# Designed miniproteins, single chains, continued (2): the designs that were tried, part 21

Each design is a single chain, and the fold is of that chain. pLDDT is the mean over its residues in the fold that is shown.

## One batch from the design tools (miniprotein)

Design m4745
Fold by ESMFold2-Fast:
Structure m4745 (fold): chain A 102 residues (1-102)
Amino acid sequence: TITMTPASVTAKEGEKVTFNVTFSEDVGTDVDWYKQPAGKAPELLIKNVSTRASGVDSRISGSGSGTNFSLTIDKVKKEDEATYYRFDNKTLTSASTTLTVE
């Protein structure tokens, strides 16, 4: 089982937001985070727990180990408004968090 908390979050610009994902078993370093803005394709943010993808803002970081991992967005901007999730071909939408920016 995979769970992301919170399921949805509303933040104001400039706030720090953290999303957590918990796996039922140790997944090692195979923890990738994706961002899907409304009406767009999913884009890779973080690979292998903490490695930022090319072009990804330094405000976005990943951390964790074992079964508990987190994605942190510092100084949230309006363009960070999206659904964030671990991408998987079979469970794309089963472990996701939606961020709304006010």
Scores: mean pLDDT 73

Design m4746
Fold by ESMFold2-Fast:
Structure m4746 (fold): chain A 71 residues (1-71)
Amino acid sequence: MEEANEAIKRLERVAELARKLGHDDLYEQAQEAIERVKKMLENGADPEEVAKEARSEIERLVRQLREALNA
């Protein structure tokens, strides 16, 4: 539970960063990922798998933010 909650908080920070940088599309993608991960946890998914999914989404979004900043 703690690791899943921490991963969700990190994903929320990525969403806030995307919003501040004006990447509304990435902000929306991050919000969708947050809602999906929260639903997984609510439906009794293994917290370790939830944390893994959230970390995967963080890596993907951070990569896209980095590419956008260098474009």
Scores: mean pLDDT 81

Design m4747
Fold by ESMFold2-Fast:
Structure m4747 (fold): chain A 72 residues (1-72)
Amino acid sequence: SKMEKIRELIIEIGNLKNEAQRAIREKDYEKAREYLEKLEKLIEELKKLGYPQENLDSWQAELEALRAQLEK
């Protein structure tokens, strides 16, 4: 169902965020970029499913903050 797909994507987003943060701490910036690209695509999928914009904005802000760490 749509609700089951949303729950699955939320779990995957959480896992990718954790993996991206870990890769940044380990200075594996190539791997971090790959996780952040996957994270962005999952956020886009949730938006297509009609997930609340408030929560999407929160995750988008976290994504942008992590990307900023890679540009330094």
Scores: mean pLDDT 85

Design m4748
Fold by ESMFold2-Fast:
Structure m4748 (fold): chain A 67 residues (1-67)
Amino acid sequence: MEELRQQADELVEKADKLEKEGKYREASFYYAQAATLYFQAGDRERAIELGKRAEELAVKAGWRAPP
């Protein structure tokens, strides 16, 4: 289980970096993968939060509000 959490943490770190670079589609994908791993590790709260984060970023990648 610790190994799954470590893998998920690494994916979150990668997604955070991509999000900072404005690569929302790629960041969304990695957050979604991390959510799946946290769910498998039994960390449902973290899995739900990252799943929502992935969804938010997917929406931002699809259309953006004007400034």
Scores: mean pLDDT 78

Design m4749
Fold by ESMFold2-Fast:
Structure m4749 (fold): chain A 55 residues (1-55)
Amino acid sequence: SWDEILARMGEEAKSLSEEQQKELLAKLHELMANRDRLSDEELEALANEAIAKLK
């Protein structure tokens, strides 16, 4: 599940500007820091929210 989220974020990042990629990377670091405290469902929801905000 987490590996699938990372793969999806990486693929979405390819279509983003350098600034948007930096924003997504910052959010990814935040999710990584909280990975053990959050469920896979919560991590996926936060990842989807971060991607949506950049579109």
Scores: mean pLDDT 76

Design m4750
Fold by ESMFold2-Fast:
Structure m4750 (fold): chain A 80 residues (1-80)
Amino acid sequence: SLLEEALELLKELVKLLLTTGKVTPEARELAERLVELAKELPELEREILVGILGIVRGVLKIAGDEEAAAFLGELVERLR
């Protein structure tokens, strides 16, 4: 399903950000693909993605990865 594809993109993006703490070109490409796919998702499924990203953003803030945390904040607004 489209939600399963979105969750796989989200998983890869999250792995990359948690591993590097940086907003790499690969992270930007994954985020853009996620945003495009999310346009086709029902509101509830987009809310699930936003919820997961909010949790990950909290983890990045605790880790001191401010650039990656800010990037996820912007991504959350784009998915709403």
Scores: mean pLDDT 87

Design m4751
Fold by ESMFold2-Fast:
Structure m4751 (fold): chain A 76 residues (1-76)
Amino acid sequence: APTPLQTQAALHFARAALASTDPEIRQKMIEAAVAAAKGELDKAIELVREVLNDPRTSPEAKAHAERALQLLEEAK
C-alpha cells in the first residue's frame, strides 16, 4: 500500500490536474499521480518538475504541484 505521504501527494496531483485546462499538462499530472501511487517516486518527481517548468501550467496548478513535490521528496 502507498505511504500516507504518497497518498497526500496523489491528492495534490488530483487538485493540480483539476486546475489545469491544458490536456498535456493534465495527462502529465495524472501520470505523476499514478507513479506516486505505485511507489515510483523518482519518476513522479521528474514529471512534477516538468509540470513546474512548463509555462502552460497555471499558478494554481503550480502551487499544488510544488506541495506534491515536497511530499514526494519527504517520502523518498
Scores: mean pLDDT 77

Design m4752
Fold by ESMFold2-Fast:
Structure m4752 (fold): chain A 58 residues (1-58)
Amino acid sequence: SEADEHTRLGLEALRAGDYETARRHFQKALELDPDDELARRGLEESLRALGDFEEAAK
C-alpha cells in the first residue's frame, strides 16, 4: 500500500541518519494508516533524534 511505501522510505531515511526526511515519511504513513505501529515508532525515534540535534546546537 501507499502507507507501507512511506513506512519503508521512512525506515531507509532513519537508517541513513536523515531524520527530517524520516519524520516526513512516517507522518505521511500515519495519515494513510493511523494503526501502523512501525510508522508510529519510527516517527517517535525520528523526533527524539531531531530533539537531540536541537539540544546539541544550543
Scores: mean pLDDT 81

Design m4753
Fold by ESMFold2-Fast:
Structure m4753 (fold): chain A 62 residues (1-62)
Amino acid sequence: IKNLAQALEDYTASNANELTLEKGDLVLIEKVVNDNVALAVSSRTGEKGLVDLSKLQILKTF
């Protein structure tokens, strides 16, 4: 199951594996890696990277 989520705050990636976010960005969560981190795709940039789940609000589950 994939989840659509929205970024709650701005975040600049600190390494190549992380996703840069702007507050309000829509992201598609592809995989939950652990309780704190997911692999997601930004709808704004098309980039894929790791994101902190605490920075996201889940909007829709597919």
Scores: mean pLDDT 79

Design m4754
Fold by ESMFold2-Fast:
Structure m4754 (fold): chain A 60 residues (1-60)
Amino acid sequence: KREEDLEEVKAKIKKIAEKKGIELSDEELEEIAEEALVRYGYPLTDEELEEVLDVLLKVK
């Protein structure tokens, strides 16, 4: 399900962000998760999710 895919990606991004010491709001998590799904499709690796987080927060 599309909603399930988004929720899974969102949860993984949140975990990676917390590991890096980055605090994200639920709205920010949803935006990043949607962007990741658009760029890489599903399923996403943890490395791909980490790359998206770095790109969207550090270089954008």
Scores: mean pLDDT 71

Design m4755
Fold by ESMFold2-Fast:
Structure m4755 (fold): chain A 78 residues (1-78)
Amino acid sequence: AQEEATRRNGLMLLAAYVDPEARKRIEELVENGAEDPEAAKAQIREIARASYERVLGDPELRERLERFLRELLEKEKE
């Protein structure tokens, strides 16, 4: 479903936020400029996907992501 795809993309971006290495790579791509926006978008998506898989596979990073999501949910309840 479109909604599930949108939520999953958002979660991958949040995972990249928790993973500073992935975020740094994305920033480097943006700073270096993009000769082809489509190619740059594909690279960013691949970095986010790899970061998401790493975060789910790493207990420490996964715990940090879960804590961050939990804080967001608590704020919405208030």
Scores: mean pLDDT 69

Design m4756
Fold by ESMFold2-Fast:
Structure m4756 (fold): chain A 94 residues (1-94)
Amino acid sequence: GEEAKKLLEKAEELLEEARKELKKAEEALAAGKYEEAIKYAEKAIELAKEALKLAREAMKLAEGEELWKAFALALRAIGLIIEAELLIKKAEAA
């Protein structure tokens, strides 16, 4: 329904913001700016966790193609969280 679509749109927006923050984290890490890299990665995790919450809520309301979109968004959010957590470990080890 309409509520599922709104949740999916918000989740996609948050996930895109999370990807931008992760890119900033990767660029900071490459530049040797370890504290900045950790800060950006932590922000990416916060945004991705919020996207994951919205995707899970959408799964309760969604059917058919919208349900698959919600599932795909949840998987993408989980993947981004893992990538950001690994980046934090690399920055802390440096």
Scores: mean pLDDT 89

Design m4757
Fold by ESMFold2-Fast:
Structure m4757 (fold): chain A 57 residues (1-57)
Amino acid sequence: MSEEEVLKKIEELAKDLSEEDREALIGLARIMLKEGVDPSVALKLIEGAIEALKLAR
């Protein structure tokens, strides 16, 4: 999975969140990818964070 694919999937999954939350999650994903985290692992962690945020609202 490419970095571009991960960021695109995060944007789609976070579309129902606030702009602030969406930008924070995308920023976190970019940092993880820059630090060498596997793209599939980065996506899975961010998906979990999005699900947790949706449950809290």
Scores: mean pLDDT 79

Design m4758
Fold by ESMFold2-Fast:
Structure m4758 (fold): chain A 62 residues (1-62)
Amino acid sequence: MKKGVVIVDENVERARELALELLKEDPERVILGVSPDEKEIKEAIELLKKEGYEPEVIRIEE
């Protein structure tokens, strides 16, 4: 089962650096960057589940 990752960060550079590290570990995973908006986070999680990915949320600064 493929992993889908939601990276929550207001800082685009930090989110990008983390995404590159995650892609080095598994280049077939899907990564979605979202703002720290609960609605956007929820929609990203539901989208990943609908597409058959196991959602993982990484919240920067929490």
Scores: mean pLDDT 74

Design m4759
Fold by ESMFold2-Fast:
Structure m4759 (fold): chain A 63 residues (1-63)
Amino acid sequence: TLDTMVSDARTGGRLRDKGDEAWAAGDHVTAARLYFEASTHYRRAGDDETAERNRRLGLRALG
């Protein structure tokens, strides 16, 4: 439903913010996990573009 998609997008955004915080702290493994989780939530929300962006951030964090 639309409400579920909105909820997933908000969760994805929160996870992305936590990923950015982990990256800034030098915890690249935690950043990668958070970015991949954010990507999954954005895909559930139907936002494939933002999902792919977060997936790439996760890969970048791992090297």
Scores: mean pLDDT 88

Design m4760
Fold by ESMFold2-Fast:
Structure m4760 (fold): chain A 55 residues (1-55)
Amino acid sequence: MRAQIERDIQIALLRMQISVERLAAKVAEERGDKKAAEEYRRREEELRERLRELE
C-alpha cells in the first residue's frame, strides 16, 4: 500500500534530519554559539518525537 511506503520514506527522512540537527548543534557549540546549539537540540528532540509517533 502507498501509505506504508510513504511512512517508511518519512521515517528515513526524519532519521536523516535528526542526524543533521545533531551535527549542527555540535558545530554551533564548538563555535561558542550556545543559542544556536540549543535551537538545533530542540529541533532534534521534536524530530525524535515525530519519529517515535511513526514507529
Scores: mean pLDDT 81

Design m4761
Fold by ESMFold2-Fast:
Structure m4761 (fold): chain A 64 residues (1-64)
Amino acid sequence: MSPFEKALLIGRALMTDQGWSLDEAARHAARFARALGTDVSPEEVREAMRRHRAELDAQLQAGR
C-alpha cells in the first residue's frame, strides 16, 4: 500500500473513530503522507477521501 493510500485510510479512520471533520482529517492525512515522502496537498487528500469513501470504509471494516 502506498503512503498516499495509507494516509486516506488514516484520515477516514479519524472521521469514523474520533468524529473528525473531513477538512481536519484531510489536513492530518496530508501531513502524514508528506512525512513519508509523498508530495500531496490537503485538498488532494480531501478530494480522494470523498471520492473513495465507500472503498475506504470497506477496507477499515476488513482490517478490524
Scores: mean pLDDT 81

Design m4762
Fold by ESMFold2-Fast:
Structure m4762 (fold): chain A 68 residues (1-68)
Amino acid sequence: SGLDIAMEVLREFGKTNPEVAAFVEELEASELSDEEKERRILEMLLHLARTDPALYAEIAAAIQAAAK
């Protein structure tokens, strides 16, 4: 699913980025529904698009590559 792809990509980027690592850890520890997790991922990506556009571009490209 798109959620699984996005989580796998974010987990990989979290290995070298502490903000992404903290976000993934919080999201994985949460009892949120898949729909709520997808919303949180979208909010994080929009935040990164504003605060770190280079990192956002790398994450977006990795998600696109993983999704075909």
Scores: mean pLDDT 85

Design m4763
Fold by ESMFold2-Fast:
Order: structure tokens, then C-alpha cells, then sequence
Structure m4763 (fold): chain A 81 residues (1-81)
């Protein structure tokens, strides 16, 4: 199974390699959230809700994106050795 092969791969890794994988998984999670926000923005822009409400929701999504980008930058700094 894929899970068993991943466990075997993980067991064969050095401590440094495991740490890189953990940090990479965290970075991928943050990137996934950024993709979801961009998709949500596209759906919102195509919606027929009032323009004032659309603007407010877009501003909220942009703030969330900025916070995620800051977290990703901090994570990338931690990955520099």
C-alpha cells in the first residue's frame, strides 16, 4: 500500500531529511490554503451579490492571503540553514 511505502521511506530517512519533510508538508499546507483563497476570490467575482458586500468579502480574503504569505515567508526563513 502507499501508506506502507511512505512509512518505509520515512524510516529510511535521516533526522535532517525528516525535518525537511515536516517543514515541506507545512509549506504545502499553507500553499494549498492560498490556492483555496484564490479560487474563492474567482467564485466571488463571478457572483451576483451586491458590489459593496463583494468588496468587503474580497478585502477579508486579501487580508487572509497576506497573513498566509507572511507565515509562509517565516517558514521559508526557518528552512534556511
Amino acid sequence: SAAAKLEELYASMSEEQREVIRLTAEALREIGELIDIDLEKEKLEKSNIPEEEKKKKLEELEKRKEELEKRLKELMEKMKK
Scores: mean pLDDT 80

Design m4764
Fold by ESMFold2-Fast:
Structure m4764 (fold): chain A 58 residues (1-58)
Amino acid sequence: SKVEELSKKIKEEGDKAAAHYRAAQASTDPAERQRHLAEMKEESKKMLDLTDEEVKLR
């Protein structure tokens, strides 16, 4: 179903956000840390947008 498809995409974006957060924590370069945190925020925003779309299908 479309709901199942959206759930999978939400998980994928969440996994990407978590990966960037871990990379930020491991980074000793402030610029690299900031870049990873920015990408984490973008992936988190996509996850929220997909979640809102899933809710509309309920």
Scores: mean pLDDT 83

Design m4765
Fold by ESMFold2-Fast:
Structure m4765 (fold): chain A 85 residues (1-85)
Amino acid sequence: SMEELKKKIEELEKKIEELEKTQPTSPEIARLKVELAEAYKELGEYEKAIEYLKQAVAHMDRLAPLLGEDDPLRLEARKKLEELE
């Protein structure tokens, strides 16, 4: 339902905020932003979905020196972004 989807968005946004304060280099932040983008896409909020996918890619770009440029989550986020742009 739309109510369950909105609740999921609120829970994801809260988790992202907490991780950005406590573990700012965690790849989990990018994963949660990809999930948040999918939730916004389901709501028809394509501009927000694109924004969060761009943020996920940017986060993984910052981690590339540690994880490598071909990280699967980064590739997934880029693919989802290309599908919306």
Scores: mean pLDDT 82

Design m4766
Fold by ESMFold2-Fast:
Structure m4766 (fold): chain A 83 residues (1-83)
Amino acid sequence: MEDKLKLAEAQVLGLRQGLLVRDGRVSEEEARKLGQEYIDKLGPLKPQARAAYEQAYAIAMESREAALAYYRQLAEELAALAA
């Protein structure tokens, strides 16, 4: 459970940072720094969290529509876990 939430957080962060870079609100360097700071806190999950972050970031940079759909799916999954 805890590991799933941490990986989902990495995906949400990657998606969010990708959208912010796409919209010109943050630089790629700033997005990379924030992602690395989060990933560094995850210990043994670090390689999985990095992969999850980078995949979500790439989706957001490729397509805003795909990013929004992915974000909505993750939000629904997290809401179901919290309910």
Scores: mean pLDDT 78

Design m4767
Fold by ESMFold2-Fast:
Structure m4767 (fold): chain A 96 residues (1-96)
Amino acid sequence: MIKEITNEKGEKLKVYNFAVTITMEDGSVIIKSATAIIKEDGTLKVRFDDGSIKETKVDINASDEELIEYIKKILEEHFREEYPNAKKIEVKPLKI
């Protein structure tokens, strides 16, 4: 579920929260979270649990479904690089 907020400058932000479940080959499970923020100018910022931020551009006319799928792909690629031996990586949008 997405939440639209207005910052102190009057800019509208779209906020998406994700849970990432990483299942390792040995059956161990790691749970991570990420927050994605989209600005009115199309700037996407993805903040990870370690405090790192990935920034890119998105189409401001894209649907919420298209934006969610794009962010899921970014998260899956990020965690696949961090956990190359993971059996399964599941990215799920969180309901607020």
Scores: mean pLDDT 79

Design m4768
Fold by ESMFold2-Fast:
Structure m4768 (fold): chain A 77 residues (1-77)
Amino acid sequence: TIRAEVGEYRFEVTGDQATVEYKGKRYNLKRASAHTWYGVIDGKTIVLRVQGDHVSVEIDGKVIELTRVGDGFRGEL
């Protein structure tokens, strides 16, 4: 299981399933490829990409590269 956090977005990836928790609500992301998940959360387009130790989140076109912290990943908005 991969965990990633950006602002109030909390992502979890387990196998081919990805979820995001945002402002207390949980959403399922749609798998777009082996390494990419997509969703629309509170009117914003979210793209999560996981390729080994390279994890990024795109929020309405803004790409945020995440840094590994412990057993998870973290980025700043």
Scores: mean pLDDT 85

Design m4769
Fold by ESMFold2-Fast:
Structure m4769 (fold): chain A 70 residues (1-70)
Amino acid sequence: MARREALSKAIAAALLVVGAEFDLSLGREETAREDAQRAIELAEEALKSGDEVAKPIAERALKRAKELLE
């Protein structure tokens, strides 16, 4: 992956996690689950790139998204 693409995916994953947390606070469990699943997909793609700047953003998003699906 190009570095810009990896960073975009990591940032998108982080934003989806924030959206999922907000939806859960409103009782929108189904929407929160969908956002968390998409965040996991994007974070894993960003991590697969090996980009050192995207890695910490993607790892944090992945961890938070997985916690939301527990």
Scores: mean pLDDT 82

Design m4770
Fold by ESMFold2-Fast:
Structure m4770 (fold): chain A 62 residues (1-62)
Amino acid sequence: MEKVITPESVRKMVDELLEKGLITPEEAEEIRKIIDEYQRNPTKENKLKLAEYVKKLLDLKE
């Protein structure tokens, strides 16, 4: 079942992964910047960039 990934859901995911120590504070800040950029300019390019980071975060948990 396909769910639309929202900026808010990605922010929550980043917070959880940071708390678990799976990402660094620097990585979390980079992702937040991408989320902010997507919310300001919701272009296809920014959406793909956000999706790539989400995939990387999911891959980190193995």
Scores: mean pLDDT 74

Design m4771
Fold by ESMFold2-Fast:
Structure m4771 (fold): chain A 61 residues (1-61)
Amino acid sequence: AEEAKKLLEEGKKAFKEKKYEEAIKLYGEAIDLLTPQAEEAKELLEEAAKNLREALEKLTE
């Protein structure tokens, strides 16, 4: 959980710096770490998935 939170924060930082490919990679790693704990980490998983979608949309614009 703590490691996934750090990856989410790093991904958000990369997104703010317009490094969308790096943000996507970091959000994906966070999702992978949260998936085995999906019920307990539902809110973090939803946040990571939302941020991943936003970064993907920026890459495809």
Scores: mean pLDDT 77

Design m4772
Fold by ESMFold2-Fast:
Structure m4772 (fold): chain A 72 residues (1-72)
Amino acid sequence: LTPEQAIVRAAKLLLDAGASNDVASQAVKVAYENRDDPEKAREGVEKVLLDAGFDPETARRLAQEVADLLAA
């Protein structure tokens, strides 16, 4: 994936899971800014999703997928 394709895919993943445009944009931004530190990217995305009201299990799973998409 190109970085641009990864960003679009990550945003779509979050929107399909019920995130608002604002939450999806914030989560993707955090993951992209921390793409060289996968653990920090995952933790940052997880926090954004938890603050947005996602349950811990869903937040953790989505955060891992988003971090992995942008790290690859």
Scores: mean pLDDT 84

Design m4773
Fold by ESMFold2-Fast:
Structure m4773 (fold): chain A 88 residues (1-88)
Amino acid sequence: MEELRKRAAELEAEAARLYEEGKRLKETDPEKAKELYLKAIELAAEVARLGIEMARLEGASEEELREMEEKTRRLVEEAKKKIEEEIA
């Protein structure tokens, strides 16, 4: 459990750093900004998946876990689509 929390915190910090760098580069290097945003989204998705694993260990039902996984998939797809549209 503690190891999962540590990994989630490290990935969350990395995702935040990539988002901030992407914002700075958006006007000067949109292709690199897009790459950084997509990497940040992938790291955020990994954080969400670690959250689902922690919920499983804490006794969440199979139905609750399935709903969390489905919500995570939808959010990741929507975020990636939005980045592609905004930085094209």
Scores: mean pLDDT 82

Design m4774
Fold by ESMFold2-Fast:
Structure m4774 (fold): chain A 102 residues (1-102)
Amino acid sequence: SPVDEVRAALENVIREAETLLREAGVPQEEIDRVVALLREFRERFIAAVEAEDFARAEELVEELVRELRELFPGNPAMETIVDMIRAAVKTLLARLRARRAA
């Protein structure tokens, strides 16, 4: 299902983000905060996709990016995570829009 594909893709992004933060020497308590924020984003993003509210889905990405940058201002690992999230979401939304148009 489209929802299962979105869930799997975002779970992979979360695992990669956790690994990047751990390798960057970020404390576990701060990694746990980022992971919790990404998991909350995933569920809200899935709900927007199920509602076919792609404008809300894009809004949720901008909200997440602001929150991540506020947690770690100027951290290169966080900018890598932001770029990874934006790339994954762009690919997912393009596939979902294409399926709806078919």
Scores: mean pLDDT 85

Design m4775
Fold by ESMFold2-Fast:
Structure m4775 (fold): chain A 60 residues (1-60)
Amino acid sequence: MEDSIGDPQQAAESLQRMADRYEKAGAPKEVVDAYREAARAAAQGDHQKALELLEKAREL
């Protein structure tokens, strides 16, 4: 559990785990792909892009 939201590596790992869970549950590829792209953006420290991708995934 992270005390700070400023750790991009932990955010990326959490998003990758979410993508894996959705894939195992049979979610559409678009949702899984959006979470993986969000994880990549989070790893680069681009929090705004990661949030935008997550919002798109949640709408699908």
Scores: mean pLDDT 74

Design m4776
Fold by ESMFold2-Fast:
Structure m4776 (fold): chain A 80 residues (1-80)
Amino acid sequence: DLEEGIAAAKSLLPTNPAAAYTALGGIYLQQGDYEKAKEYFEKAIELDPKSHVALLNLGKVYEKLGDLEKAKEYYEKALE
């Protein structure tokens, strides 16, 4: 569930913070909390700018927020 998923993702913070933030972003995206999803995927990309998973999912977040120009930008980055 949401609480267990968040706890599991946070347990990764000391050893793999990029993976932790990607997991948190994915959890919040699945729950429809697009602002939190954006925050966590942005943190993941700050640590790993070439993460195809984080870039693709940030594109999905911008699409859900109605920012189609930003969504396209991140989808294109994810394909590189």
Scores: mean pLDDT 85

Design m4777
Fold by ESMFold2-Fast:
Structure m4777 (fold): chain A 63 residues (1-63)
Amino acid sequence: NKALENARKGLELAKAGEDPTGPLNIAAAELAKAGKLEAVEEASKLAAQGDYVGAAEALIKGA
């Protein structure tokens, strides 16, 4: 599951204080393609607030 793998990678990067944007964008794109827009919208709100850990967790729940 490409969405789940990339969401998990983004979570690890966010926890490490590294840039999670690449993996989280891949996860969001895969979830959007699968029609799971609610998870993508929730993750986008959290990311806009700087909560990348929360954004990654929202994408994991959606996958």
Scores: mean pLDDT 86

Design m4778
Fold by ESMFold2-Fast:
Structure m4778 (fold): chain A 77 residues (1-77)
Amino acid sequence: SRDAQIDALLDQIANSSTRDDIIQLLQQIGVLAPPPIQARIDTTIANIRGSDMTPDQARARGRRIARGLRAAIADHR
């Protein structure tokens, strides 16, 4: 299902160690997500494009993004 695909992509974001991997995975979720979640994803991508991240910073950011998007998606349902 679309929901299962989004959950799998969020798990990949939580385990990502680069900014570019996180952006690529967010873009994949954006194609599947409803418009309010797409808008949140676009804002998140814009915020991280302007920042360099170490692998540790990318992992921490990815975990926060995955948690935030899971909560937003649950609230939208």
Scores: mean pLDDT 85

Design m4779
Fold by ESMFold2-Fast:
Structure m4779 (fold): chain A 89 residues (1-89)
Amino acid sequence: MNDAKEYYLQGLKLYSEKKYEEAKEYFEKAIELDPNYSIAWHNLGNVLFELKKYEEAIEYYEKAIELDPNFELAKEQLEYVKKKLEQEK
């Protein structure tokens, strides 16, 4: 499978199964094939958030918003993760 959408869909399946490390690999493959795939960048941010890697999650949400400035879900998650960083020591 070399299609970015197929890797993205596999990543979503793994994410729903809470297999976050495997989901990360598939979303990374999706963005490698299509670097403008804003939703894949957003879901990579979601994986990093679940892995408690908040600073990396912020970077990927910002990338999703850069690619799609109307991506409201990515903007909401960015604000939420920034608040979580303020609470983590």
Scores: mean pLDDT 85

Design m4780
Fold by ESMFold2-Fast:
Structure m4780 (fold): chain A 119 residues (1-119)
Amino acid sequence: AVRVVESGGGTVAAGGSLTLTGRYSGVAGAGAVAWSRQAPGQPLTGVAAVAVDGSETGAAPEAAGRFTITADAAAGTATLTMRDLQPADTAVYYTGAAGDTGDPRTGAVGEGTPLTVVA
């Protein structure tokens, strides 16, 4: 079974940097890990995704210049490194992982880690 746990959220001043860590297990094949966020009063939106083998990455346009996602398959982690944080980045951040990128039945989503960015 696929499992995920997020960590690293907190309160950060605007212009600061923070690293969020998603730990996953049961994703050894052609799997992917994605970060999503939900800001207060807004829908859940995708932030970044990476193939477990690290061969392919993608980020939402608003995050592409400031956010980097990396996977470490040996450690079972997908790390979201965030730079130049803005108050608009305040959200709960979720890790999702899937053993097959086309099959949601092999996937899991964590409980989320909150981020607050203060001006």
Scores: mean pLDDT 75

Design m4781
Fold by ESMFold2-Fast:
Structure m4781 (fold): chain A 92 residues (1-92)
Amino acid sequence: RPGAGVDPEREVAAIEELAKRLIEAVKNGDTQKAARYTMALGIEATAVSLSGDEEARKRAADILNKASKEVEKIPQGKDIADLLKKMAESLK
């Protein structure tokens, strides 16, 4: 459990940056980068969840839901969009 030293604001900032990079990777058809950023987002979402900060969890969930909607617009992005939605739900 990486809980005791987690900075929730830093994790939320990392999620926002990774979400932007993921959207661009999906738009460019870079499936390897998209998979890598999706995995990194899952790790950061878990860190935010373990922090116990409700406001950080809500902000992270909002970012993930917005990213999910953006990648869902791309035909190859649906599976990634579904994963992002599940990550957001885990933060509630």
Scores: mean pLDDT 80

